# Designs tried in a protein design run: designed miniproteins, single chains, continued (3). Part 15

Each design is a single chain, and the fold is of that chain. pLDDT is the mean over its residues in the fold that is shown.

## One batch from the design tools (miniprotein)

Design m8495
Fold by ESMFold2-Fast:
Structure m8495 (fold): chain A 86 residues (1-86)
Amino acid sequence: SEAEKKIREIEERVRARYEELLAAQPDPAARQPEADELIAEGIAESFVILGYKLEEVKKILDSEPGLSEESKEKILEKYEEILAKK
């Protein structure tokens, strides 16, 4: 599947950038904001590639156990930013 290939490419990019962040900032507390942004962006891009609409994304995020409201808002913000570029 083309979508599966694109999702794997996103996962690989996020992993590579996370490794770069670990090398640049070994303090977990100091890197947490950047790590959260990176993960939220990867999730949002994956939703766009899978063709999910805003309402579907909201339902998926609301069904995820352990996601904070802050994390949900960050993912939604990135999702809307990506759509605005297209």
Scores: mean pLDDT 81

Design m8496
Fold by ESMFold2-Fast:
Structure m8496 (fold): chain A 85 residues (1-85)
Amino acid sequence: MPDKETLEEIKRHLERGIEALKAGKWDEAVEHFTRAAGLADKAGLREVSLHAIRAAMLAKDKDPSLVPEAIEHAQRALEILDELE
């Protein structure tokens, strides 16, 4: 298992990414989701990393119609992390 500190950091970036995305702060959302994906990948959390990178890719398009899908991917990553606690 990744340590609790690593899981908390990934969760924080996912939550901040969702907040940024809801506020229309596209570049901040991409940065947070990309950081979460990198941390998850390093920790061996493949599904968390995959969902985080998908959220980042959707946020990069800066298309308001893709916001719900990007949030859904970030929320799925958070659900997987909560199952590991």
Scores: mean pLDDT 86

Design m8497
Fold by ESMFold2-Fast:
Structure m8497 (fold): chain A 60 residues (1-60)
Amino acid sequence: ADTIIEFIQAKDRKEFLAKIEELAKKNNAEVASIVMSELSKENFYKKNEPAVIAVTLKRK
């Protein structure tokens, strides 16, 4: 199974979850890991600023 690493920009958690679900569905893959910096977590949840989030997917 191939691994996919993608960087996702999202304004809030709801947009991020929608984007990750679309990406997983499109690639017939499952989410293996999500990495956010501490600064990105604060800005993402409190300030509604775009966060760059690294996501690793595994194809089924």
Scores: mean pLDDT 72

Design m8498
Fold by ESMFold2-Fast:
Structure m8498 (fold): chain A 72 residues (1-72)
Amino acid sequence: HMEEEAQRLRDEFLEEAKKRIDEGKPLTEVIREITNRALELVKKGLDPEAVFRAALEAINEARKYAKEKGLL
């Protein structure tokens, strides 16, 4: 189901983003990495709507996380 796939992908993207932020990566680099990974997943045949929905939601949550860390 698209909703379940998007939720799983969102959690995976967010977990990776938080790790990168904790390592001191700039948010712009983290966003680029999520975007590139989303493009690769779409190239592999995953549903573009599910993948990009998950990526956007993960980016939004990663921005909130970075703000809480005082990085924004």
Scores: mean pLDDT 81

Design m8499
Fold by ESMFold2-Fast:
Structure m8499 (fold): chain A 98 residues (1-98)
Amino acid sequence: EEDRKLLEEAKKAFENGDYERAVELYTKLLDSEDPEIRVEAAKLLVEIARTGPDEVKIALLGPAMRALGDENPEVSKLAAEVIGEALPVLLKKRKEQL
């Protein structure tokens, strides 16, 4: 399945510090027809939300907000965790510019 190859490519991008590519690929994988692939992609987005640079964390908000509506409860739970990590970063950046 192409989605499994994309998941491995995304993991390599994340391991190599290519956060932009990793986010792009994981975001595409959130649209997979396979709920197992969507869960794995969401777990890795949580990892990026916890460990990545502030700019990358903020970029996760759009994809995570869409994934909140996922029919799989584990995907929607993980999407909420991404938002919980990324939203405080966005609010802090806005406050620092005031």
Scores: mean pLDDT 82

Design m8500
Fold by ESMFold2-Fast:
Structure m8500 (fold): chain A 94 residues (1-94)
Amino acid sequence: EKEAEIFRKAAEEVRKLAEKSKNPQVRETLRRVADLLEQAAEAYEKGDRVTASNLMTAAALLAIGGYLDSKDPEDRKILEEAINIISKAMKEAD
C-alpha cells in the first residue's frame, strides 16, 4: 500500500480505539492522535516527507504522554494499542 494509505488506516484504527474508552480525556487524546495521523497522510501525498515525519512523531508522543498520565488499566491498554498502531504504521511506511 502507499504510505499515505498506511497513515490513514492507522488514523481510522486509532479513532475506533477512542470510541472504546469511557474516559473523555483519553477519547480526546486519541481523536487528536488520529487527526495528526490524517495530517501526516496529507503531507505525505503532497511530497512533504519532513512534515509527515514530524506529525507522525507528534502523534506518537501524544499517545505515549496519555499512557504515562493514565492510572486506569483499561485506558492504559487502549493507549498502548494506539502506540502499537502508530509504531506499525511507521515501520510499514519505511
Scores: mean pLDDT 86

Design m8501
Fold by ESMFold2-Fast:
Structure m8501 (fold): chain A 60 residues (1-60)
Amino acid sequence: ASKELGEAIKNFLLSKGLLFFKDKTVEEIINDPYSYFLALLVLKLAGADPYSVESIKNAK
């Protein structure tokens, strides 16, 4: 995945109060199956497209 997509995912997770991602790099989030699964689940539940940087940045 692109670095911009990974950064958008991390920023979204932090905005939702998932602060345990604060100390993780984008690469750690993407390469850990648990962290990545949780990220995709949270994004989907928020109505964001987990593969669209713009959708993630605009998610509330």
Scores: mean pLDDT 74

Design m8502
Fold by ESMFold2-Fast:
Formats: structure tokens, sequence, C-alpha cells
Structure m8502 (fold): chain A 85 residues (1-85)
């Protein structure tokens, strides 16, 4: 991993935290998942492959079925993103 790649990955993770905190205030579990998928499609393309984005989207759908607490869902979504970085 280059320093530039490490910086981009860290920036994506930080941006994800900021957006999820903002969305959590008024979003349902379903809305939170959809907003996060849109974020990953727009911001993730510079650090993630299309295959990784597709895999992440499938795993996010599974998490939404398993988790009803938006705060716990947010933590699990961030952990999932971090695991791909």
Amino acid sequence: MTLEEAIKKEQLLQDAIVELEKWQEGSSVEELVEKFKEFIREKGKDVLSQEQIDELEERLEELAEEESDPEVLMEKMLQLLHSLL
C-alpha cells in the first residue's frame, strides 16, 4: 500500500463516519442503508473495485435484515467498510 492509497482509504472512512452521523438523526434502517450504498458508489470508486462495491452492497442488505438498531447498524456498516480497506 502506498502512502497516497492509505490517505485515500482513511479519508473515505472519515467521510463515511461524518455522513452516517448526519443521516442517523432522521433515517430509518432502510434509508440509512440506501444512503450508505449511494455514498459508496460515489466516494468508494477511487479506493474500491466495482466487485468490492457490489459485495459491500450485498452485505449491507444482509445487515439491514439482521439489525434493527440504527446505531448498531452504523457501527457494523463502518466495520464492514474498514474490512475492505
Scores: mean pLDDT 79

Design m8503
Fold by ESMFold2-Fast:
Structure m8503 (fold): chain A 64 residues (1-64)
Amino acid sequence: VLDDIEGTALKAIETGNPSYAVAAMLLAVAAGIPEEYIHRILKATEAGDKDAVRAAVEEARKAM
C-alpha cells in the first residue's frame, strides 16, 4: 500500500496531473496512514520533491 501511495505521488509530480495527487491522498486516508505523514507526503508532492516524497513514505513505513 505504501509503495502504491509513493508511486501515485511520484506520478503526480512527473505528469503535473492533479488527479494523481488526489488519488495518492485518498489511498493514504483509506490505508489509515497517520495525518502527520499524509501531510508530509502531500507537501512534498506539491513542492515537486521526489526525494522528500520517498523520505516521508519511509518514515510512515517505519512508524507503522
Scores: mean pLDDT 79

Design m8504
Fold by ESMFold2-Fast:
Structure m8504 (fold): chain A 97 residues (1-97)
Amino acid sequence: SAAKKYLQLAREKSYSPETQILYLTLAIAALAGKSEDDGIKLADMIMEAIMFGSKKLEDEVLAFGRKLGLTPEQLEAIKKLIAGDLKGALELLEKQV
C-alpha cells in the first residue's frame, strides 16, 4: 500500500525531521484514501503549527484532518507530530497498515 511505502520512507534516519514529517503525513493521507495533494497541504499546516508552537494552528490542523475523514488514531498521530514525537506517530500509524 502507499501508506506502508511512506512509513518505510519516514523511518529513514538520514532524512531531516521535516522530510520525515512529510512522509508520515503522506502515510496518514493514504490511510484515509486521500490524494497526495491533500497530504502535502496537511503537512504544510503541521509544519506551521510546529514552527509557531500555536494551539490555534494545531486546532486548525485537526479541523482540516476531521474534514478529510481522519480517524481518532490518525488525529492522535498528528498531535504527536506537532509535539515532536515522530517515533510515537510512526509506531501508532504502523498499527494501521
Scores: mean pLDDT 87

Design m8505
Fold by ESMFold2-Fast:
Structure m8505 (fold): chain A 81 residues (1-81)
Amino acid sequence: SKELEELIKKLEEKLPELPEELKPLAEEAISDLRVAKEEGLETPEILELAKEFLENPSKENIIRLQTEIGIEQLVKGVSKL
């Protein structure tokens, strides 16, 4: 959907501004979001966690998002990238 695409774009725009220690984790999470979008895994939970990551970028919020994407991918039988 347009909402997830806009969130991904905003996260990509914010990536250079993040602390160096968070950049690798954030890059992986953004990649995971793009895969989730391609696979049609656009759940309210993923959208909420993506918004939380955008507003309050922290290791905890990024891991929460990655975990939710992983759970949804397992439920749909999709392999994690």
Scores: mean pLDDT 82

Design m8506
Fold by ESMFold2-Fast:
Structure m8506 (fold): chain A 65 residues (1-65)
Amino acid sequence: MDEERQRQNLYDSYVTIAENAEKLKDPAAENMKREVGASEERLEQLKKSLDEAKEEAEKKIKEME
């Protein structure tokens, strides 16, 4: 259950990131939240996007500070 655990962990991360980004009213985060819920099968594609979005979001937040 390696992939399942990783997927679940990612799911949790997605939710956390989306929640945080929603606080920032970031349109990208809202889209991610919807994507996570709608495309469970596309989780692999979202995984790639989330990884990039997370890094970009963190960088953006730091740059905004």
Scores: mean pLDDT 62

Design m8507
Fold by ESMFold2-Fast:
Structure m8507 (fold): chain A 87 residues (1-87)
Amino acid sequence: SAAAQKKLEEAQKKLKELRDLLAKQAPPWEKKLASLDPASQRALERELAEQMRPLLIEGLRVHKEIYSLTDEEKAKKLEEKLKELEE
């Protein structure tokens, strides 16, 4: 549907903006990570993963909406994955 396609395009735009941001921040983050001990590196990696988690969930929700129009069984499987990720 047009609505589902628009949401997919918006999610893709957000992913591109995040990739562009990561490309700009990569050298400072690499230097910061390299200067940290292993425990501090894991803490920073976890923090970055938490910052990215909402966009990952949004992407999965958009895929679920698209599949709900074409493949209800796949939509149900994505619903279960979303529930697991949000727990």
Scores: mean pLDDT 69

Design m8508
Fold by ESMFold2-Fast:
Structure m8508 (fold): chain A 76 residues (1-76)
Amino acid sequence: KKVLLVDPSEEVLEKWKEELEKKGYEVLTATSVEEAIEIINENDDLSLVLVDSSWSNEEVRKIVAAAKTPVVRVKR
């Protein structure tokens, strides 16, 4: 299963990616809303998008509008 992680911190993304890859997920990462939308549009096999809680409501809405999968806000 392929998952997209969206967090402004590359350090947080690296640790989060490692955790999920150890559980058998294929993980893509984005540090911006624009990057996340681009990845969503380029990948038709995403199963889930996980978004850090620090993003604004407007930023999250842009990601949700592009996504064909559930989008979940999480705190790391």
Scores: mean pLDDT 80

Design m8509
Fold by ESMFold2-Fast:
Structure m8509 (fold): chain A 87 residues (1-87)
Amino acid sequence: MMSLEEVEAALETLVEISAHSSDATALRLAQDMVEAVKRIIEERPELAKEIAEAAIKALETIRSQLKDPAAVAQLDAMIAELREIAA
């Protein structure tokens, strides 16, 4: 299972890849990240808040790089979902 440090490193890598990707590719990477994060939280519920907060930070960084308003709206929905998990 991934540690919190491994999750944070993976999120930083995805943010870097998204910065050099199309909005469609960045959105797909964000979707894959949210699904992976949900699975890690199921395996490590004691770290749910910390993992969700790290993922929210990564998604907010990706959001700042997007140009398509539709992609921004989809990413905002993902951030809202993770905020529910972090609460």
Scores: mean pLDDT 81

Design m8510
Fold by ESMFold2-Fast:
Structure m8510 (fold): chain A 102 residues (1-102)
Amino acid sequence: SMDDTLDRVLANVKKNLAEILKQITDPRAKELVERVLELIGQIVDLLKAGTEQAKQQVQRLLDELQDLVAEINRLLPPDLALRFESMMGIWEMWVYETMKSL
């Protein structure tokens, strides 16, 4: 089902972000990545709702995520920043494709 797919994708993103969090030493970067995790959970819940209002809210949260990702990337070492940016880019593309299906 779509809900099962959403739950699997969420679990994979949380797992990948948890591995990145273990490598972060900057306290500000840790706080921002934890905020990213909260927003990802909210986006998944909105995608499960599947309403037009929920889609509009997802777009607002994606805009907030892009700002957070840019700030995090300035705080992380270059190799970790590239891994984080690549992972977040893949997840954002998946969200846009999922919204098209709703």
Scores: mean pLDDT 85

Design m8511
Fold by ESMFold2-Fast:
Structure m8511 (fold): chain A 68 residues (1-68)
Amino acid sequence: GAELAEKAAAASAAGDPALGARLAREAYQNSKTPEAAKYARLGAEAAEKGDPAAGAKYSAQGSLAEHA
């Protein structure tokens, strides 16, 4: 979960929202906590809508939620 969320955040920040959305969805499926799953899903949705900044923000929050 956390590794995929980190990769999703990195992809979104690098300007690849399609890869970011894909990885965020995979992180959502593999998230250890409901909080991490929620942020991974929001990140995937934001990236798909063409908002890579919001996508990166939510993916980073998902990674933090899994580490907390």
Scores: mean pLDDT 68

Design m8512
Fold by ESMFold2-Fast:
Structure m8512 (fold): chain A 97 residues (1-97)
Amino acid sequence: GSMVETMLKEALENVKTKTDEGMEKAKEISMELLKTGSSEGIEAALEIADALLETKTDVGYKAAKEIAMEVLKNENASLEQVLRAIGIVLRSIGGLL
C-alpha cells in the first residue's frame, strides 16, 4: 500500500542522515511497519534493517538487530524473511564486536 511505501522512504531518509536520532526514528518506523503484520510491511522493515547495517555504526547495528529480532517474533514472516532476519542479527552482532 501507499502508506508502507511512504513510511519506507521516510525511514531510509532518516538512515541517510547517519545521526543517532535519524537511526532511532528509522527503527521506530520499522516497528510500526511490523505491527501491520503485512508481507509488504515486513519486507520494508528488513530493507530498513539492511540500510542500518550499511551505516557501520554501533547505533545502526543495534537498531538493525532489534528490527530483525522483531521479524523473528512475527507470526506472518515467511521462511525467506526469517532467514534474512537471522542473517541481519548475526551481521549486527559481528559489527558490534
Scores: mean pLDDT 89

Design m8513
Fold by ESMFold2-Fast:
Structure m8513 (fold): chain A 66 residues (1-66)
Amino acid sequence: SAEEEKKREEKLAQIERNIKAVENNLEMVDSKLAQNPDDAELKAKRAELEKQLEKLREEKKKLEEG
């Protein structure tokens, strides 16, 4: 239905906003790592953000393929 399509579009837009937020956070972490390349906490945070980004991209793909 049109209402279900609208809900899917709203969810897709939300996922796209979340992807942008994670990408921005990764850029900030990468900037900090450039100053402190051996910072274990920043490396761990980067890995966590990469996993979050992968999951969000997979969710986006599933919504686009429905």
Scores: mean pLDDT 86

Design m8514
Fold by ESMFold2-Fast:
Structure m8514 (fold): chain A 70 residues (1-70)
Amino acid sequence: SMEEKEKVLEDIRRTADAFIEVLSTLSREEREKALKALEEEVEKIKEKYPEYKEELDELLERVRRAFEAV
């Protein structure tokens, strides 16, 4: 259903926001592991819901920019 798709998008956005918020408190190893896991999850969502590709690509860009800033 559309609600299920929207919930998945909202959930990954919340996860990304939480990651960005705590980024500076994580060790280098924890940051790298968490980024990889988040990127893999986003790619899976893009494959399942290609209609969200642009929004998910923008989300990943935002996360990567925050990661590079630490």
Scores: mean pLDDT 84

Design m8515
Fold by ESMFold2-Fast:
Parts: sequence; structure tokens; C-alpha cells
Structure m8515 (fold): chain A 70 residues (1-70)
Amino acid sequence: SSSLRARARAAEAEARKLEEEAKKNPDDKEILRELARKYSELAQLYGDLGDDDRAHEYARKAQEWWEKAK
């Protein structure tokens, strides 16, 4: 659906900005958790779109950033 695709694109743009912030501030656990949540959102959105490869990729990224936030 166009609504899901628009949400996925917006979330991707937000994730890119958060990832740049996270790399500049690797000890800022709030930014790392926000990025992990954003990648989890992307995994669900692409899953709903039927893009399993992207959904799995974003789920893996969410886990990686969540582990860095611990």
C-alpha cells in the first residue's frame, strides 16, 4: 500500500539521521535506543509490505543497535 511505503521511506530517512548521530555520539544510549526502535519499526513495515529480505535486514540492525545501547 502507498501508506505503508510512505511510512517506510520516512522511517528510513529518520533512521539515517539517527545513525549519523549515533556514530558521532556512540555512548549516548538514548540515541542508540531510538535508532534500534526505528529499525524495529522498519522491519515491521517491510514485513507488512512483503519484503522479507529488507524486514530481516532491519531486524538485524535493530538488534545490533539495541546491544550497543546496553
Scores: mean pLDDT 86

Design m8516
Fold by ESMFold2-Fast:
Structure m8516 (fold): chain A 86 residues (1-86)
Amino acid sequence: MAEEMRREVERLFKTLEEEIKKMIEEAKKEGKEITEEQKAELKRLFEEEREELLAMIDAGEAPRTVAQRATGAALRLIGDLLTYIL
């Protein structure tokens, strides 16, 4: 079970990374390019949220708890990105 949750979290972050990349590319086409500092901060937050979720799985947290945290992490990352490109 924990290994399946780990695969789901990894897949979620892979999908999120691709979607963030697309949003950044689209924003650049509209003249809203994010700075290198903003890119570095997003990368840091992305890695911190991913590692925290993996640590929760390793600690034996319930699937529902992990899923709720993963949703919160995704919303936070998208929210930060929108703040940078708006």
Scores: mean pLDDT 79

Design m8517
Fold by ESMFold2-Fast:
Structure m8517 (fold): chain A 84 residues (1-84)
Amino acid sequence: MDSIIERLEEELKKLEKEIEEAKKTGDEEKLKKVIFEAEILEGLAGIVIGVGKIAGDEETVKRAEELRRRARELIKEAEEWLKK
């Protein structure tokens, strides 16, 4: 009964923890992996938004839009950290 959106939200929470750990240790390779996985989540959230709009599932659309925003913020945070 778990929706695909719940699984994607769980994966994002894992990435949020991984980025904090990578920042503490200075693990540049870990940060790059977080960016890659967050980009995949962003893409999947976009697909869920599209499907949800067609299905008229406003709750899933809103959750997926929030997930996409958070994934984009995580990517930007990791990219800025990698620069300096």
Scores: mean pLDDT 83

Design m8518
Fold by ESMFold2-Fast:
Structure m8518 (fold): chain A 99 residues (1-99)
Amino acid sequence: MEAEKVRAAIREKADQLIAELTNPEDKEVLRKTADRIIELMVEAVKKGLLTPEEAIRLGVGALEDAYELIKSGKLTPEQAADIAVGAVEAYIKGKEKEK
């Protein structure tokens, strides 16, 4: 149930952001980024590193950051995805070291 709640909430936000993009390549990169973030958030909840609410907040925030970077045109969609995913991975790794 908790894992499904996290997946559903992050996917819903991803679908909303993807709908606002026009370029099919940008849509595909953001969709793949959402899949990766969902996997990381679900795993963090399973390990007890984050609550479901914290995982949803972090995952949604990372997707919003990726969307803004893609929309800015200053980076490639792939570079924006790498930054967002990398930030999430670094945060989780920090939490693992504290426990």
Scores: mean pLDDT 83

Design m8519
Fold by ESMFold2-Fast:
Structure m8519 (fold): chain A 73 residues (1-73)
Amino acid sequence: MEELEKKIKEAEEKEKGFLTPAQRDHLYRLGRDYARGKLALGEPVTKEDLDELIKMGAYAYRGFLEELERAAA
């Protein structure tokens, strides 16, 4: 939903203030690899998965979403 996307973008901007580029890259890769694991096992994406990724950070959530979008293309 648009509200979730807005919150994630806002969280990304805040995280830029206290996370280093290396830390942001690490979180992005964690989210990406989480999505790859789900896809490899044929497991559905649940709300609990999204909540966990958001708790890890906006960059982890972004890496997760972009990997799913790539797989769907």
Scores: mean pLDDT 77

Design m8520
Fold by ESMFold2-Fast:
Parts: C-alpha cells; structure tokens; sequence
Structure m8520 (fold): chain A 111 residues (1-111)
C-alpha cells in the first residue's frame, strides 16, 4: 500500500541518521518532482535527486508512484510545519521551535 511505501522510506532515512525535518524536506522534494507535467522531465528530475542525495533511483520512483492526492496534501502540511520550525529556530524562540518540532514528528508518523 502507498502508506507502507512511505513508512519504509521514512524508516530507512531515520536509520541513516536523517532528522524528521530533513526527511520532511526530502518527501516534499519528491512530491514537487512527481508533479511535473512531462513524464520524461519527472524521470530525469528524480534521477538527479537520486544522485544528489545518494538514494537509489528505484526507491525514489516507488515513493513518487505511491503519492496519492491525500498524501500530497499531508506532505504539504508537513512542509509548512518544517518552515515554522526553521523560523522559530532562526528567531531564537526555543519554546515555539520545540512545539513545531513535535508537530513535524507527529505529522511524519501519521504518513
């Protein structure tokens, strides 16, 4: 199932030492690249991401293929909370940063 594909990808990234916010940014990148209208452009963009991130292309292609409209919307919400986390960290608001870090973790676990 689509959610099992995402759960496996998230688990593998966690095991490699990626933070929740780093995983969220990678998922958002795949979501944007998978939304390109030209199929050839999508394949080339995913291949480039695979090379840049050191992730197998087949893995990114499986993740991209698993992205339903519902999952795309969840990933957009996740990305928004990551941006709020980065803003809170940048202005030195530790309490707000921890709140958004917890939201990012929760939303990532709900995928």
Amino acid sequence: AARETLAEFIRELRERGYSPEEIALLLYEVSILSSLPDPEARRRALALMAQQQGIPLATLERVAAALTPELLEQIKELYKEVMFLFIARAVGDKEEAEKYREKVEKLLEEL
Scores: mean pLDDT 87

Design m8521
Fold by ESMFold2-Fast:
Order: structure tokens, then C-alpha cells, then sequence
Structure m8521 (fold): chain A 100 residues (1-100)
């Protein structure tokens, strides 16, 4: 059926997108880890940056149809809500850099 053909195409697009996202995620993590070590970034700021990047990538996967990421995304959003406004701003900046 047309629906079965569309499902097969969506699966292939999802697999290709996941590989692209995983590559970009690893590059972004390596970049912020290097910056943290070289510039003496405090652990709380580093963890906030990681949280923002991880949320952004899970949101992209969910938007692309990977519903399996929803529980992890909900957990990370709950952690975000518990942060200070200053820490939330760091998360928001990191997230926006990935989404734009």
C-alpha cells in the first residue's frame, strides 16, 4: 500500500537522520569538553551546556518521528525546570545553537 511505502521511506530517512545527529552530537560534546578543560569552565556550567545539547538533539529526533526518545526528553526537561534562571539561560543558549 501507499502507507507501507511511506513507512519504508520514513524508516530510511530516520536512520540517515539518526546517523547525522549522532555525528553532530559527538562533535558538539568533544568541542565543549575541550573548551571546559582549556578555559577552566566550572562543572555546573559544563553540565548545563551538555543538558542543552542533549535536549536539542532528542527534540530533533522526536520531531523526525523517533518517539522512543520521549521518556528521556521528559526526564531532561524536568531537570531543566529544577535549575536556576542563570543555569537555564546556559541550557537555552546551547540548545538554540544546535536548533539554528
Amino acid sequence: SLEEEEAARRKKRMENFRKLIESQYKDDLERIEKEAKENGIDPATFEARKLGIEIAYLELLLKYGDESVQPKLDELRARYAALTPEQQAVVDEARERILN
Scores: mean pLDDT 85

Design m8522
Fold by ESMFold2-Fast:
Structure m8522 (fold): chain A 80 residues (1-80)
Amino acid sequence: SEDAEKGALAAAEGDYKKALDYFEKAFGLTGGIGAMLQLIGGGVDIALGGDPEEAAENVAKGLGISKEAALKAAEAFAAR
């Protein structure tokens, strides 16, 4: 959904409040927290030496967002 895409892009910019607001619109309160945890999980996989392309693909499929948005967000979490 567009809200999930916007949430991932906000997370990539470090705006976690805006990211959670968008994920709540896309998935509800519980699902919104789950979406944030999926992005963090993707970032952890990359930080541990995992394939960024595979991590981004898995997050993109889970959240229904573009691979590009998933990659930007996951890489941003891996760098922090």
Scores: mean pLDDT 82

Design m8523
Fold by ESMFold2-Fast:
Structure m8523 (fold): chain A 66 residues (1-66)
Amino acid sequence: SAMERAEQIERAKRETMRLIHEKGLDYLKKLGEEYIRKAQENSDTPEAQELLLRGQVGLEIVDLLS
């Protein structure tokens, strides 16, 4: 649902900001790229779709802060 999607996006944003603080931007860029790559290997599962969302949100935030 749209509400579940919004909650997933907000969780991904919070996790990304925490990881940037702990590990730095370069780490998050590599992690986001890895999440997208893994999601593309099996895109027909809910787990893959969540991983794709997390990777996309992470890279968007990295780009905004770069």
Scores: mean pLDDT 81

Design m8524
Fold by ESMFold2-Fast:
Structure m8524 (fold): chain A 86 residues (1-86)
Amino acid sequence: LTAITEAELEAFLAQLDAQEEEAAKFLAELAKTDPERAAALRALVERLAAGLRRQAELAAAGDLEGARALQAELAPELVAEARALE
């Protein structure tokens, strides 16, 4: 993790938005066969996206420790949520 510029933050957020659009297409297909799992996975994707945005904002502000701590917190939580969908 390194500090990023405001321009780099904007580029990252634009890329993240594109990835969320891709995930939405996958979730729409999943919802046709398993709407409950699709809803749970959508919540997971939204949490991941929010965490990544917050981490990028912290890095842009120079708070590398905060960004790293958030990453460490989110990773095990996301894994636990993914496992709960099994």
Scores: mean pLDDT 74

Design m8525
Fold by ESMFold2-Fast:
Structure m8525 (fold): chain A 91 residues (1-91)
Amino acid sequence: MLEEVEEAARALDSPDWKVRAEAAHKLIDAANSEDKEVAEKAVELLEKLLESPDEEVRGLAYQALWAISLSSPFPEVAERAKKAVEEFEKK
């Protein structure tokens, strides 16, 4: 699970739009998993991707974090994602 989450985060740098979209979806699924450690790792990686120099990568990370803030089964994970989205919007 953790290896799959890290692989998905790396795939967001792909020049192929479909690969990037599938990677973002996998990170959202990981954050909605029943494993809190996997969910926290997915949010951590997405927070780092918000700092990407690539505007498309930042946009995908933003959309994924927004979705996680509404759907995560762990309140702490949802709140962390919400905070990341709100802090990014202030830039």
Scores: mean pLDDT 77

Design m8526
Fold by ESMFold2-Fast:
Structure m8526 (fold): chain A 76 residues (1-76)
Amino acid sequence: DEEERKLAIEALEAAAKGDGEKALEVLLEVIDRYVAANPETSEEEVEEARRKARELVEKLLADPEKAKEMAEKGRK
């Protein structure tokens, strides 16, 4: 939970700095950790989560101020 939140904030900070590769890497790590804890997760759910992660990174890179705001709110 706390570790997952920390990774999410790290991804947002990377996106805010324009580092889309790092942001995606961290988000994919969150997905991998979730799958490891929930092995019953379907392949379709994993594929959709990875697709949404890529879409999220693209949106955050397009609006780095929003990514920064989200990271700051996440720290509370």
Scores: mean pLDDT 79

Design m8527
Fold by ESMFold2-Fast:
Structure m8527 (fold): chain A 81 residues (1-81)
Amino acid sequence: MSEAEKKLIEKIKKITDPEEFEEVGRILVNVLRAFGVEAELPKSKDELIELARRVVEAAGGEFGDRIAATLLNYIEKKFGK
């Protein structure tokens, strides 16, 4: 697991705001669907973490790491650290 993926997962674990959880879940589902992968909205933090891992895997390699870093930056900028 890359450092960018680890940081994204750690941020997801710290989510306590229901609106942040819903927005992050929706973004991850939309990104997976853009890569042609079927995905449903997460019902728990564990499912949200698995969605994040699936996004990085579907994008693959260096692009997966860039997506993880971009998503983390977006979440931190909008909802705080």
Scores: mean pLDDT 81

Design m8528
Fold by ESMFold2-Fast:
Structure m8528 (fold): chain A 81 residues (1-81)
Amino acid sequence: SFPQEALERTQKLRRQIAEAVESLSGDDLARALTELGIEAAKAGDGVTVLSLPGLLRSLVARGRISQQQLDDVLAAVSKAA
């Protein structure tokens, strides 16, 4: 069975990512997503980590972050895994 504590952690991380996407842009958004992605990677939250490339590409398409910021976020998260 999946532990309740792990589910609650994933839900909290997903909420924090959604809040950052709603309220931030550019460097502030990239920094917040880097920090949350590293937290997910260190916690072994593969579901959150695997969702990041799709989210980041959507944000680039919407002009919320640059392609370089996407590349930097994914590199930092991968290094923390």
Scores: mean pLDDT 84

Design m8529
Fold by ESMFold2-Fast:
Structure m8529 (fold): chain A 114 residues (1-114)
Amino acid sequence: MEREEEIRRTKAALRALKMLVQGKSEEEIKEALLELGLDEEEAEEIVEGAKKALEALEKAKEILKKVKEGKLELPKELVEEMEKKIKEAEEELKKIENSTDEELEELARKLVEE
């Protein structure tokens, strides 16, 4: 019953990620999320979540770079899993960046249903 709300929030998160990758301001992103029927608090939470997700990806890349430079030692399985997840996340971000609003809704529905 809350599935449509979860889809709406997921679509909003994908839109926020797309706009952040495109270099849009937080104000422009919040306005775009409000147009999806979110309130100001929900929009701000989603923008912050999207920013944290991108920051976490950047941190993961930094850790991986330090491992490759011999500055950090991690188990080989964790390094391989991290490399795979970083690559998948970067490919997904490129897909999101090039997606239409309708394609973002379809992606959000797929993510909620899986």
Scores: mean pLDDT 81

